Designed miniproteins, single chains. Designs and how they scored, part 83

Each design is a single chain, and the fold is of that chain. pLDDT is the mean over its residues in the fold that is shown.

## One batch from the design tools (miniprotein)

Design m2875
Fold by ESMFold2-Fast:
Structure m2875 (fold): chain A 89 residues (1-89)
Amino acid sequence: REALEREIERAVELARSTSPEAGSAALLVAMYVAGALLFPEKAEEYAEEMEREVERRVREILERGGSEEEARRVREVARRAVEVIREAI
């Protein structure tokens, strides 16, 4: 529980410190982690959906000429969140 809550905090903090586009992707990470926290029986499904949706959002940011640095930070936070979710199940 505490590990998942920490990942939500990390994603929200990233959203506060980045552009609206990258911040929206970071909030998507927080949403999926919250889903895994509230519905542990669906945790693996949320982890898989988060990986797919975050990669799609990151690709869209980069295709539009967005910040490569912010895209990398979003991808890193999502990767850690997936690992924490899978460790919890």
Scores: mean pLDDT 84

Design m2876
Fold by ESMFold2-Fast:
Structure m2876 (fold): chain A 102 residues (1-102)
Amino acid sequence: TITLTVSGGGTFKEGSSVTLNVTFSGDVKEGDFLNLLGQKPGEAPKLLASRPIHAGETSATFTLSNLKVSDTAVYYGQIVRSPDNLKNPLAVGAGTQVTVVS
């Protein structure tokens, strides 16, 4: 079983940056990929970033720079065996809300 959690959300001013921390544990293998997704209200989730996972890793960071009000979304992680396999992830974690204000 793989578990993951994203932290670092909150309320941010437009033009600022935020670093999201993704923590994961369990049966992660070399060749697995960590994806960051953003989901806006009423929209489908969008893949924003993907990186390979190496054996022994338990965390990763994703920095969102030059935030816009339109970046307001729930950000969450998923782990997949292929970066293209968004429909069959090994794990999907709890998300964090990022709210951007003018």
Scores: mean pLDDT 81

Design m2877
Fold by ESMFold2-Fast:
Structure m2877 (fold): chain A 64 residues (1-64)
Amino acid sequence: SAEIEQLKAEILELAEKLGEKYGESVKLAGERELQDLLAQTADAPEEEQIAALRELKARMEKNL
């Protein structure tokens, strides 16, 4: 969905910004957490996956 693709893009941008602030290992950790979350929610309803992605985005924004 467009919303899931937008959230994925925003999370990857946040991982990049966190990597600039805290180092490459933090960027890679954020990217891995996104991939793990996508794998864990692959068979879930779209609204559940969107909610999980929004929570990850919010946690990453709080740390920026």
Scores: mean pLDDT 87

Design m2878
Fold by ESMFold2-Fast:
Structure m2878 (fold): chain A 80 residues (1-80)
Amino acid sequence: ELEEKIKLLAELSGVSPETIREKLTDEQIEAVYKAVESLLKEGREDEARFVVNLALKNADKPLDEIFAEIGREIVKRRKE
């Protein structure tokens, strides 16, 4: 359910659900939610919050570029 995904991303990022709808496409919301759900299952709430905010910052980029950036930053954070 897209609305439930939007609400979770809004709560994690500290923005309104309206801001999520305005900045991200439905495809971006689905993809970011899947990544966030995986991180939350691992108990990595801080990384989940980071992922949502990074996606919002890069919302003007293609989905592949957003995920490439997310992947790089997550790997970097986990090493340090």
Scores: mean pLDDT 79

Design m2879
Fold by ESMFold2-Fast:
Structure m2879 (fold): chain A 67 residues (1-67)
Amino acid sequence: ITPEEAAEKAREAAIRLYKEGKKPTPDQVATLALTELIKETGKSVNQEAFDAARKAAEEALKEIEKS
């Protein structure tokens, strides 16, 4: 799993969880997104992919909150 794939999946997960009325942390969003990617691809995750997902989740959640 590439950092770019992880970041994209994390942005999608952040929007989904927010629409469901949940108040997720960036770590929760990153974990959910990476778990889904593992199920879809069967590939392992490294620390760089997790860091990218967490950063993307943090940015997405901040944008949603400001709207």
Scores: mean pLDDT 77

Design m2880
Fold by ESMFold2-Fast:
Structure m2880 (fold): chain A 90 residues (1-90)
Amino acid sequence: GAEPRIEKVEEKVLENGYKLITYRRADGRLITVILDKDGNVVGAVAQRADGKWLAVAIDPETGVVARKEVDSFEEAIKAVLAGVEALEPL
């Protein structure tokens, strides 16, 4: 099939300098990438087909990656910002 096209729909800068960049996929589902103040990817949250959200946290210093499935976008963002210790290791 054709590769999914991703459309940037929002950028938000948090008070700590972290940036949230939200994209809409061709199927209408959202993915938000989280960057630290230095531009390193520290996580992402993605809407699943069943309406749940997948939170993925990445420690840019250690390379540790962890994930958690949650029921809301707000819980997913909170999980990523809490860091890899709050999620299931990959």
Scores: mean pLDDT 75

Design m2881
Fold by ESMFold2-Fast:
Structure m2881 (fold): chain A 58 residues (1-58)
Amino acid sequence: MKVKKETFVGRRTGDGSVLQFKTVEELEDGKVVKETGQIAGGLPAGTEEKTEVKETEL
């Protein structure tokens, strides 16, 4: 079965803003067969750094 795994990682920059990175992995039978990374955008100063993972069955 194929599963799409999306990981969002927030990292704090110099002025307190948080920059979000998005990584998308496609897994087949538990193995990563495709991986794509991109910058999703910036969040305002005072936003918490956090990691969020979302899995969707394909």
Scores: mean pLDDT 71

Design m2882
Fold by ESMFold2-Fast:
Structure m2882 (fold): chain A 68 residues (1-68)
Amino acid sequence: SELEQIADEITQALIDKDEKAAKEALDRLLKSGMDEENLKNALKGTAEKAKELGMEELAEYAEKKLKE
């Protein structure tokens, strides 16, 4: 499914520490029509993992989207 592809893209971008690819994958997730609760959980999880990996720009981006 498209959601599975987006999840794989986020996971790969985190492994590669590719901020641009991770942000693009998150933007696709936001446009996917995922329900608000699952979307917020995915954004929180991504922000937490980004912080653990030192990907500060991605963490800030995900936190910004959580406030919208």
Scores: mean pLDDT 81

Design m2883
Fold by ESMFold2-Fast:
Structure m2883 (fold): chain A 83 residues (1-83)
Amino acid sequence: ATLAIGTADGRVTLLPAAPVLTVGQIKDLVAEVTGVPAEDLVARDAEGRELADDTEVRVGEGVGFFVERNGVRELVGSAVVLA
């Protein structure tokens, strides 16, 4: 499988990936691609619900990654697991 990471500046990075990843594993890869520390990233689903680091992400599923400070959410990037 492939992990597609889209950054807020419009770049797309494609990485080889397992067909199932945890949110924590994807968070580390987003941190590496964006330079934003993993501990500063909040993962959310399409409904805006926070996802724990041990949540599984499967082919066809996506996760948004945000920096959240003073009640403001700023999109850092999104990741989708592709077949």
Scores: mean pLDDT 87

Design m2884
Fold by ESMFold2-Fast:
Structure m2884 (fold): chain A 64 residues (1-64)
Amino acid sequence: SPLSIAVLELMLKGTEAALEIIKKGAEEKKETDPEKAKKALEIARKDEETIRELREEIERLRRE
């Protein structure tokens, strides 16, 4: 469905934007708060996996 693709694309764009903010925040806190930086990087890794899964699903639906 075109609506399903549109929703997934919105989720992808939102997750990509969040990932950029999280990575920047982690780098800024790397020296002052290493524990929070580490936690932010763990969230970033999960978001990167979500982005991969969303891209794969969007491509799959576009081929149908």
Scores: mean pLDDT 85

Design m2885
Fold by ESMFold2-Fast:
Structure m2885 (fold): chain A 72 residues (1-72)
Amino acid sequence: MIESLVDIAREMAKNWDELSPAAKLVVEGALGLTEEDKDLTQEQMAEAEVKEEGKTMTRTVPSAGKETVRVR
């Protein structure tokens, strides 16, 4: 979890180009942005979205957009 570190990283990121290379590395480290962590995070997000969109993205048919609700 990086709640406290997120705020610090945000402040540093606002002047990213003005930061020293060492400071940039510190921000990356504070966020825990390693290659393995990035890959795992992206995969987890992709899997979560697939589950959600799997049930919501049922081939959105244009004709299905019609108002089929009678009362609600």
Scores: mean pLDDT 51

Design m2886
Fold by ESMFold2-Fast:
Structure m2886 (fold): chain A 68 residues (1-68)
Amino acid sequence: NPLDSTRGATLRITEADGSVTEVPAFVTDDGDTINATFILPGRGIASAVNAEKVAENVYEATEAQLEV
């Protein structure tokens, strides 16, 4: 069940200029893919595809991985 694999976490987004923005996100990890859903300021609901787990409850993505 995809909902059972979804949890609240922190997503760190590295933008094209090298700046890092941290947002609260809902992360779905099924063992093969990690996707995060969050609110992107000014754009609304966004998703990061293939986010990387870097610490307990912390995931990273680049701006290029974002779908809005």
Scores: mean pLDDT 76

Design m2887
Fold by ESMFold2-Fast:
Structure m2887 (fold): chain A 67 residues (1-67)
Amino acid sequence: SAEEVVKAIEEHFKDDPNFAGVEVLGERTLALYVKDPSVALEYQQKAIEIAKKVSGEEWTVDVRLAK
């Protein structure tokens, strides 16, 4: 479920100072908020891996800069 995916991503990044949050945008689509643009690709790839591991499906992760 989307809730399990969100929880898994939040748990993975809970102690990471560059992690700003996650939001479900739609079916298999989420926004990942980061504070530093230099980590965007790395965090996007990790979030996709976590989503697939938890849900068994491919998810689209849109990385956004936190204000």
Scores: mean pLDDT 85

Design m2888
Fold by ESMFold2-Fast:
Structure m2888 (fold): chain A 68 residues (1-68)
Amino acid sequence: SAMDELKEKMEREIREAFEYLKETGDEEKAFQIEARALHEALAASKSEEEAKELVDYMEKTVKEEREK
């Protein structure tokens, strides 16, 4: 589905941000990459329900990456 594609793209970009953080230690830049990924996903959402689902999925993905 379109929502699954948005979630997968956002998840990839968040994981790339965490890899960038591990390689560089640049917390500000890593945060900017994460914020951009969420912003792009929200811009592509069609409803408030979809936007909430994307935010919840982002929070889950960030938590999982922090536990690595």
Scores: mean pLDDT 83

Design m2889
Fold by ESMFold2-Fast:
Structure m2889 (fold): chain A 67 residues (1-67)
Amino acid sequence: ANPLLDEARALAEKYRDEILAVIEQSLAEGLTPEEAVRRAADYLVEKHGVDPLLAYAAAGIVYQEAR
């Protein structure tokens, strides 16, 4: 397995509700999916101290699973 993907998936599970809330709010404000995922990743970095690469991957996983 990809170690970064496994860690990103664990973070996506742990912070799913928070990530979804940021993505949904961003999309409602007219941001693109890419911008919404970026905002959720930035939220994880700022509020939870998550590594930026892992935060972006986790946010992307949550977005894909919610489609």
Scores: mean pLDDT 86

Design m2890
Fold by ESMFold2-Fast:
Structure m2890 (fold): chain A 65 residues (1-65)
Amino acid sequence: GKIRIILPDGRSAVVSVSTLAESLGVSPSTVSRLFRKHPVISGKELNEALGVDHPILDDYTLIRL
């Protein structure tokens, strides 16, 4: 799957679930499972749900594509 990451300034990037999982220090299956339940999620909610080692800024928006 693909995830769109939207920065607070409105810039965005599209990454694979595997790329996002690697950057967050979690498994791709963990990321996929989260985005099945939450197709749109804030960086704050993502950090809280995953307990990730690599923080995403709370004001990021992530969208399942």
Scores: mean pLDDT 80

Design m2891
Fold by ESMFold2-Fast:
Structure m2891 (fold): chain A 72 residues (1-72)
Amino acid sequence: EELKKSKIVIANSPEEGKEIGKNYPELPVLSKSSEVTGSLLESGNKKVILYNPNNKEHIEKSIEELKKKYNL
């Protein structure tokens, strides 16, 4: 099976993202917010949900693209 670019699911809340992650553990989920950043994981209130460490670099690059899109 050949891997392409992983799609990221943007959830409006961490709870919604956790439900998706339980069904698709290999699918990265990112909480949609004006506060989304690469270092958001250090915040207690806002976080990016990451399920696979191997895909972390893809998530970080996608966060950068989302920051550009939403002017974060």
Scores: mean pLDDT 45

Design m2892
Fold by ESMFold2-Fast:
Structure m2892 (fold): chain A 93 residues (1-93)
Amino acid sequence: MEKIEKEVEELFKELVELYEKITEAKKNMKPEEQRAYVKKLRDEFATKHTGEASDEAVKAVLDRFDELYNSLPKEKQEELEKKAAEKEAELKK
């Protein structure tokens, strides 16, 4: 159980960091540059967790996160949801 919580927290942190980078890119980059940068971020994320840079690898990591998240106690899910909401509010300013 404890190992699952740590894995979810690590993946959640990485997903938040990706969201921040994508949000910043949308403010500062042209659409063509945004697409290339987002693809690079996705490929790097997939490679880090699966060893492969593919859409299937990205999906596998996201499916794994969803599975682990749903296995958490409701209290822990609510904690992560609150952190996500706080970060979204921070990025909107």
Scores: mean pLDDT 77

Design m2893
Fold by ESMFold2-Fast:
Structure m2893 (fold): chain A 94 residues (1-94)
Amino acid sequence: MTEEFFKKLREAVEKGLKEEDFIKILKELGMSDETIEAVKYIFDAKKQVAAGVTLDDAQLQQLIDAVKIVTEDFIKRGVAVELAKEQLKILEEL
């Protein structure tokens, strides 16, 4: 269940899903409001950079922090757990 859901989330990010649809999926997954706000900031920052806007040092730091928040929450909720399960299977064969 979790593995299939996170695969869909990854495909969603790469396909450039509508921000609202992606946020809805995150809410259904039970992601925190902080993580949801971080995702919104990442989408806004990417859109600004694509439009030729240069982010200042504070905005770049906020983008780095937002990416870290989202990545760490995804890891805790299954993306890196699936990767960790594969690593554990390799270790069990040793």
Scores: mean pLDDT 64

Design m2894
Fold by ESMFold2-Fast:
Structure m2894 (fold): chain A 57 residues (1-57)
Amino acid sequence: MVLSEAQDEELTAKVTAALERLGLSHLADDAGRQAGLVIRLAASERPEDQALWKEYA
């Protein structure tokens, strides 16, 4: 299901930009992708969802 592609894209872009600034561009793709997923789950107010995204962290 499409939830918020625009938000996922913005979030990934922000994380990627931050990683590039730090010189971690080689991790930008994976970290940005996973960070987007983690934040999406963390945005859920459900405790079970918070536990789920915690596994990625």
Scores: mean pLDDT 54

Design m2895
Fold by ESMFold2-Fast:
Structure m2895 (fold): chain A 60 residues (1-60)
Amino acid sequence: MKVLVSLASGVTDEKIEAAKLTPEEREVIDTLRENGLAVVDRSLAERLEKKGLVHILQPV
């Protein structure tokens, strides 16, 4: 399942490096820093959200 994600507020380079991202996770973060939004697999999005790096966009 694919979900839309946005970069969380206050994400610094130090926080990204401390999260020890896989190459796949890092590509998502780099896309978000350039474009603001990315479509990713839900399990990947949930891992990044637990690290405080992204918000999963869903109906409120």
Scores: mean pLDDT 78

Design m2896
Fold by ESMFold2-Fast:
Structure m2896 (fold): chain A 81 residues (1-81)
Amino acid sequence: SAALEEALARLQEAVQRAYKKFKDEKEFDKILEEADARLREIGDRYAAGEISEEEAAEEVARLTEELEKKVEELEKKLKEK
């Protein structure tokens, strides 16, 4: 029962870590907007009973990995500026 809660907590930690480093970056704002849209879609499907709590937790975990990858790509891009 805690799987989705743990996945959401990990996502929040990833967002907080990235925010401390990139809060003033316009491209980071776009990364957050995309992550929020995907999280809403996962939540909507879970609420509709289309996916299980375990499936929702796995999709949130994947979203966290995608967010971290995009943040790494942003960091590399900023190093080139």
Scores: mean pLDDT 83

Design m2897
Fold by ESMFold2-Fast:
Structure m2897 (fold): chain A 67 residues (1-67)
Amino acid sequence: DLDAFIAQLDARIAALDAQIAALQAQLAAVRDTDPARARQIQLEIQILEGIKALLEGMKAYLERIKS
C-alpha cells in the first residue's frame, strides 16, 4: 500500500521536525555557557535536516509516480 508508505514518511518527517525544533531550543539555551555542547547540537541538527530532506525527496517522488 503506497498510501500507507507515504503516511509513514509523513509521520517520520513530522517527528524529525519536532526533534529539530527541540534541538534548536537546547542550542539557544547552551550556546553561551557550553560551546562544546552547542557544537554537538549544531552537528546533530545538520544531520537530521539532511535526513529530513532525503525523506521529503522520497515522498515527492512517490507522490509523482502515484499520479
Scores: mean pLDDT 87

Design m2898
Fold by ESMFold2-Fast:
Structure m2898 (fold): chain A 67 residues (1-67)
Amino acid sequence: SEALRAAAEAHRQAAANDYMKHQKYLGEADSNPEKAEEYKKKSDEYIAQANAHRTQADALRAALEAE
């Protein structure tokens, strides 16, 4: 279905965007030692979101293939 394909792609795109933010905050932690803990926490939050979106994209792709 078009809707499942669109949803899978949206989650894949969201995962990629969250992964980029994860990398950005990891770099900010290195550049700003006084805020390193804050930036590492944000980095961890974004990688968790990226993993969740990737899992959802995979599930939606599997559902699309089962149609």
Scores: mean pLDDT 87

Design m2899
Fold by ESMFold2-Fast:
Structure m2899 (fold): chain A 70 residues (1-70)
Amino acid sequence: SLEEGKQFIEDLKEFYEKNRETIVEELKDPENPFVEGLIKKLKEMRTKYPEYKDEIDEFIAELEQLKAEV
């Protein structure tokens, strides 16, 4: 449902804000698939819930930018 999609995106954003430093540390390890897995899941959510495409795209862009910078 759209409610589930919205809740998932909000939960992911909250997780990101709460765990930002941990995510940055995970990005420093090029063998760690965690961030790649998260981006993949976000792309799947974008396809499943196109109503939230812009918000998901912004989150993906932020993660990819962090990956490029560390």
Scores: mean pLDDT 73

Design m2900
Fold by ESMFold2-Fast:
Structure m2900 (fold): chain A 94 residues (1-94)
Amino acid sequence: SSEEIHKKKVELMLETLERMLEILKENNAPEEIIEAVEKAKETLEKTGDLEKAEQLLQEVYFLMLENNLPQETLDKLQEVGREMQERIEELEKE
């Protein structure tokens, strides 16, 4: 069902945002970036609005570029994003 798929996508995005927060905190990322990811997570938890969460996540990516995050940190975040994309594609096949 579309509602079940939406719920699974929300749960997956929340899991992904939490993994991103762990990576950012472990790699001493700027507080501005951490706060932006936390805002995306809180918005998604409160609203279930995937489109709004994706918009906030785009703002996070711009902040990462502006703050010159180390390539090693960016690579870890890219892997998390890749895993999320693969899992979303599997959900959309249901």
Scores: mean pLDDT 84

Design m2901
Fold by ESMFold2-Fast:
Structure m2901 (fold): chain A 88 residues (1-88)
Amino acid sequence: SNVTAALNSEETKEALKRALEAVREAETPEELSSAIGAALSTIGEAFHAGLQSEKEGWSDEEAAKKGGEAAKEAMERGLERYREVRER
């Protein structure tokens, strides 16, 4: 399915891995909360892109690309918030 393709994309897996590394490195409750938020946003945006791809009738390959892109963007945005919390 398009959702499965989006979630199993190599870009989605790498984006989630980076967010989970932040979870492991978090030293404060605020850092941990921000890092968990980044991981959840990464998965959620990939899932949402997969659902949108199903509505558009795209292929699993296209869903994987869209899911990976959405996951990467969500991860980068989440990690920006994580860094802001750490530098505050």
Scores: mean pLDDT 85

Design m2902
Fold by ESMFold2-Fast:
Structure m2902 (fold): chain A 104 residues (1-104)
Amino acid sequence: GLEEAAKLLDKAIDLLDEALKIAKEVAKPSDMPLILQAEISLGIAQISYGVAKLFGLDPELLRIAAEQIIEAAKYLLKAVPDNKKVQELAKKAIELAKEALKLV
């Protein structure tokens, strides 16, 4: 249930943190607005997930975290479509977030 959703979201956040670091290293200046949007969405996901954990795994906050993980991943997929590692990490994060959404 909610504990399983939280574990999936934690893994997805870790994957996107790695993907964002790689994207920042390989980004062209023209890609930076999309990377900034990914960073903002991931930040909202991290805050929502952290607050959910403090308040007994609030399902609405876990849902918001999952949705923001998916948005961050989509921005990274668009920003660096030719980077295989970022594509793999972002796609896996979307998969985990979608599985978490089934549990909240």
Scores: mean pLDDT 91

Design m2903
Fold by ESMFold2-Fast:
Structure m2903 (fold): chain A 61 residues (1-61)
Amino acid sequence: GAEFEANADRAIAEAKSQGLEMAAKVARTLADHAERLGLPDVAERYRKIAEEFEKEIEKLK
């Protein structure tokens, strides 16, 4: 739901201040939580966000 997404987006923003690896990890964790809550569309969105952070990390190598 919208409340989960608002809290999740805030958590990702905070993790980004610590680095891309933390942001990717938090996004993956949030996707897993959304799936467990029965929010598959939200889970898929956060999986894609995690994949984008992982791609950015790979570009830095």
Scores: mean pLDDT 81

Design m2904
Fold by ESMFold2-Fast:
Structure m2904 (fold): chain A 86 residues (1-86)
Amino acid sequence: TEAARASAEAGRAAAEAGTGEAGEAAIAAAEALGRASTGRGAVGAELAAGSGATAMAAALTAGASRDEAGRIGGRAAARTGEGAAE
């Protein structure tokens, strides 16, 4: 399913972030995806996960640290998920 794919993508981004602050931020983003998707189901989860993964990947590509990329991804996922949950 699309929701399962988005969740797997978010999980992969978290794994790539590794440990420390980046890993913690990625885990927090995944949890926020779960909470935000409750009101909008699969659509909310897909949008939030995609937004977070994209922002994190872009930050890493731009040379940001793993910790910084994790925080950027987490913030993007939370913002998108909050909007979708309304």
Scores: mean pLDDT 59

Design m2905
Fold by ESMFold2-Fast:
Structure m2905 (fold): chain A 68 residues (1-68)
Amino acid sequence: MIEEDPAIKALELSLEAARRVPGVDAFEAFIGALSTPGAKTLEEVIAGAREVATDDRIPGNKERRAAL
């Protein structure tokens, strides 16, 4: 049984999420992972990061979506 450092695990999942979700930077995906306590799967990190990326009320998201 291996319990990876939560920060390392979140970073790895964030990098994979950024690769799979256009318009989501690794840093943005990392914030999404940290904002979802208990997220242990790539799918949960992707869902959180995607919701952050598509929220038009967050500055820059509208421009990011228009660029995609």
Scores: mean pLDDT 57

Design m2906
Fold by ESMFold2-Fast:
Structure m2906 (fold): chain A 70 residues (1-70)
Amino acid sequence: LAPQLLHLSFPDQLDKALAGTKAQAIEVYQEAQERLERAIEIAKASGYEVEIEYGESGKKLEEIYKEALS
């Protein structure tokens, strides 16, 4: 049987990243990424195929993270 497809969204933490310091923005993105990675691992272990949606907030959060590392 083909695996079930599970659609996972990148956590919406944009407001939290924007409210804090540059260091906090880095931490917020890393925590969001770790949460997503754990969800992917659990889903794959359960026999699901995973598709990830970053959305507008997820893309902006990644941009902030990259700028914070500059």
Scores: mean pLDDT 76

Design m2907
Fold by ESMFold2-Fast:
Formats: sequence, C-alpha cells, structure tokens
Structure m2907 (fold): chain A 85 residues (1-85)
Amino acid sequence: SKDELLALVQSILDSLNELKPVVLEWLKKHSSDEAVKKINDLYDDMIKKLQDAIDNNSSEDELIQVMEDTYRKYDEILKVIRDDS
C-alpha cells in the first residue's frame, strides 16, 4: 500500500539522518578530504530526494523509484569507502 511505502521511505530517511554524522566522523579520521566531501554530497542528495518524495505526496511508483535511487547512491558511498579506506 502507499502508506506502507511512505513508512519505508520515512524509515530510510530517518536512518540516513542518524548515520550520516557517524559515517562522516569516521571518514574524517580514515579517508581523504575529497572522499569526505563526495560522501557528504551523496548523503545530502539522498536525504533531499527522500524528503521531497514525502513532502510532495508522491505516487507508489515514485516512492519505489526514490528508494531504488537511494540504494544506487548508497552503493556509490560504499565504493568510495572501499577505495579510500
């Protein structure tokens, strides 16, 4: 249902907001300034798109798409960490 998808999107958004400062603090001690900036920008883009999807009362298809886009960007974050750690 749309309500279940909205709850999932909200849960992902809440998780990203909680994890972002923890991940960035770790990266500042273990990775380049360039990697920190890139990962910060990826988190900001994911958070913005998830928030926009919630605020704009998005369709079920749009909610699925924003979740897919979020997982794709998260894979990019993991690759940056792997390459720079």
Scores: mean pLDDT 85

Design m2908
Fold by ESMFold2-Fast:
Structure m2908 (fold): chain A 81 residues (1-81)
Amino acid sequence: MSLDEIVAELRALAAELLPTDPLAAMLVAQFAHDVRVLKLSVEEVEEGARNIVATLRARGLPAVAERVAALTRRAIEVLRA
């Protein structure tokens, strides 16, 4: 999976969240933007993902948190290649 495909999946997830939890949607969308645009280090991506996953779990969205964690792991694999 390419970084562009992972970012597209994060954006799709944010769109799915928008009608139910617009704050969670904005958080996921911002993370997708930062991963694509800011040329984050692996450490910065890992830290950002930990913060987002914790926030999503606290909001009662564990399945969404697991999806973000999985996509982040794939992004890190691509960035390390």
Scores: mean pLDDT 83

Design m2909
Fold by ESMFold2-Fast:
Order: sequence, then C-alpha cells, then structure tokens
Structure m2909 (fold): chain A 86 residues (1-86)
Amino acid sequence: GSKLEALREALEVLMKALRENSDEGIEEAIKKLEELKKKYPELSAFLDEVIEELREILKEEDEKVRILRLIGMILRVIGEIIDLEL
C-alpha cells in the first residue's frame, strides 16, 4: 500500500545519504523526506522523527558517530517495513 511505498522511498533516500557520506547528501535527504511527508501525511509523525534525527546528525562533528546514527535510522525504517509486511 501507500505506507509501504513511502517507507521504501524513505529507505532509498537514507541509503543514498549514507553512500554520499556528506553534509550535502544529508541536506538533500531532509529535503526529499519533507517532500515525502507532503505526499504521505499519514507517515508525518514518523518522517518528522527521521528528519529531526538527520538535522541532529548534520550538527555532529564526529564522522564515525554520524555514520552510526545514519545506519541506526536506516535500521529503524527497515524495522517499520518488516512490521508492515509480516
């Protein structure tokens, strides 16, 4: 359904941000997730949490901590997808 499609799109956005490993990549991810939130308002609360975590990651000066936090967000989205498909 639309919720599963939105979560898969969010996962792709976060995976791209992880691959790019840059401030610009995280800023682009925030922008795309804000657009996704407009398309899927039923996920607004969850996407707001993800966007807020990305904004905090953008403030993080330790690159290793930034990568681990981004991986944590990816795992959280994967968990939501698994729960929806099971």
Scores: mean pLDDT 84

Design m2910
Fold by ESMFold2-Fast:
Structure m2910 (fold): chain A 80 residues (1-80)
Amino acid sequence: MEEEKKIDELVKKARELLEKFKQSTDPAEFQKIAEEIRKIYDELLEILDKSKNPEVQKRIEAKLDELDAEFSKILDEKLK
């Protein structure tokens, strides 16, 4: 499924950025990585908004929740 492939690519890219964010110690790099992750979230939300397939919508919502939870956890650790 075309939308599924795009979602999987965006999720993979977001996970790679989250791993890089977790390993980074430079505050300037934190902002840049966070901005790139937010851009991926925006793309996923755009696919969600345009999709008429309930299965695709559920998949995007589940992945966004998962990514947001991981990102928030990393932010909490960095802001200690």
Scores: mean pLDDT 79

Design m2911
Fold by ESMFold2-Fast:
Structure m2911 (fold): chain A 94 residues (1-94)
Amino acid sequence: MPTLVNIRVDLEGSPEEIRKTFEELRKKIEELAKKYGAKLLGTLLVPKSETEGVLLASILAPDRETAEKLAKEIEKYANSNPLVKSVEVTITDA
């Protein structure tokens, strides 16, 4: 079953650090989606304040097992970055 993965990453830092981290995370998410045969539907950076931003990403995986593996790798990568305050992943049948 196609499975939708929604990712929220809360970022804290300077505006320049947030933007740089967003681009690094976006690139990694795109690379992982391609590796797993998933489709990146979109990424968005939402400014919350001058020192806080939110990365939103939506990915369509071919199945739930792929969605779960992809989500785990993204979460692990994001959590390795000191500007990442929190990571939330939601997996839903599409």
Scores: mean pLDDT 86

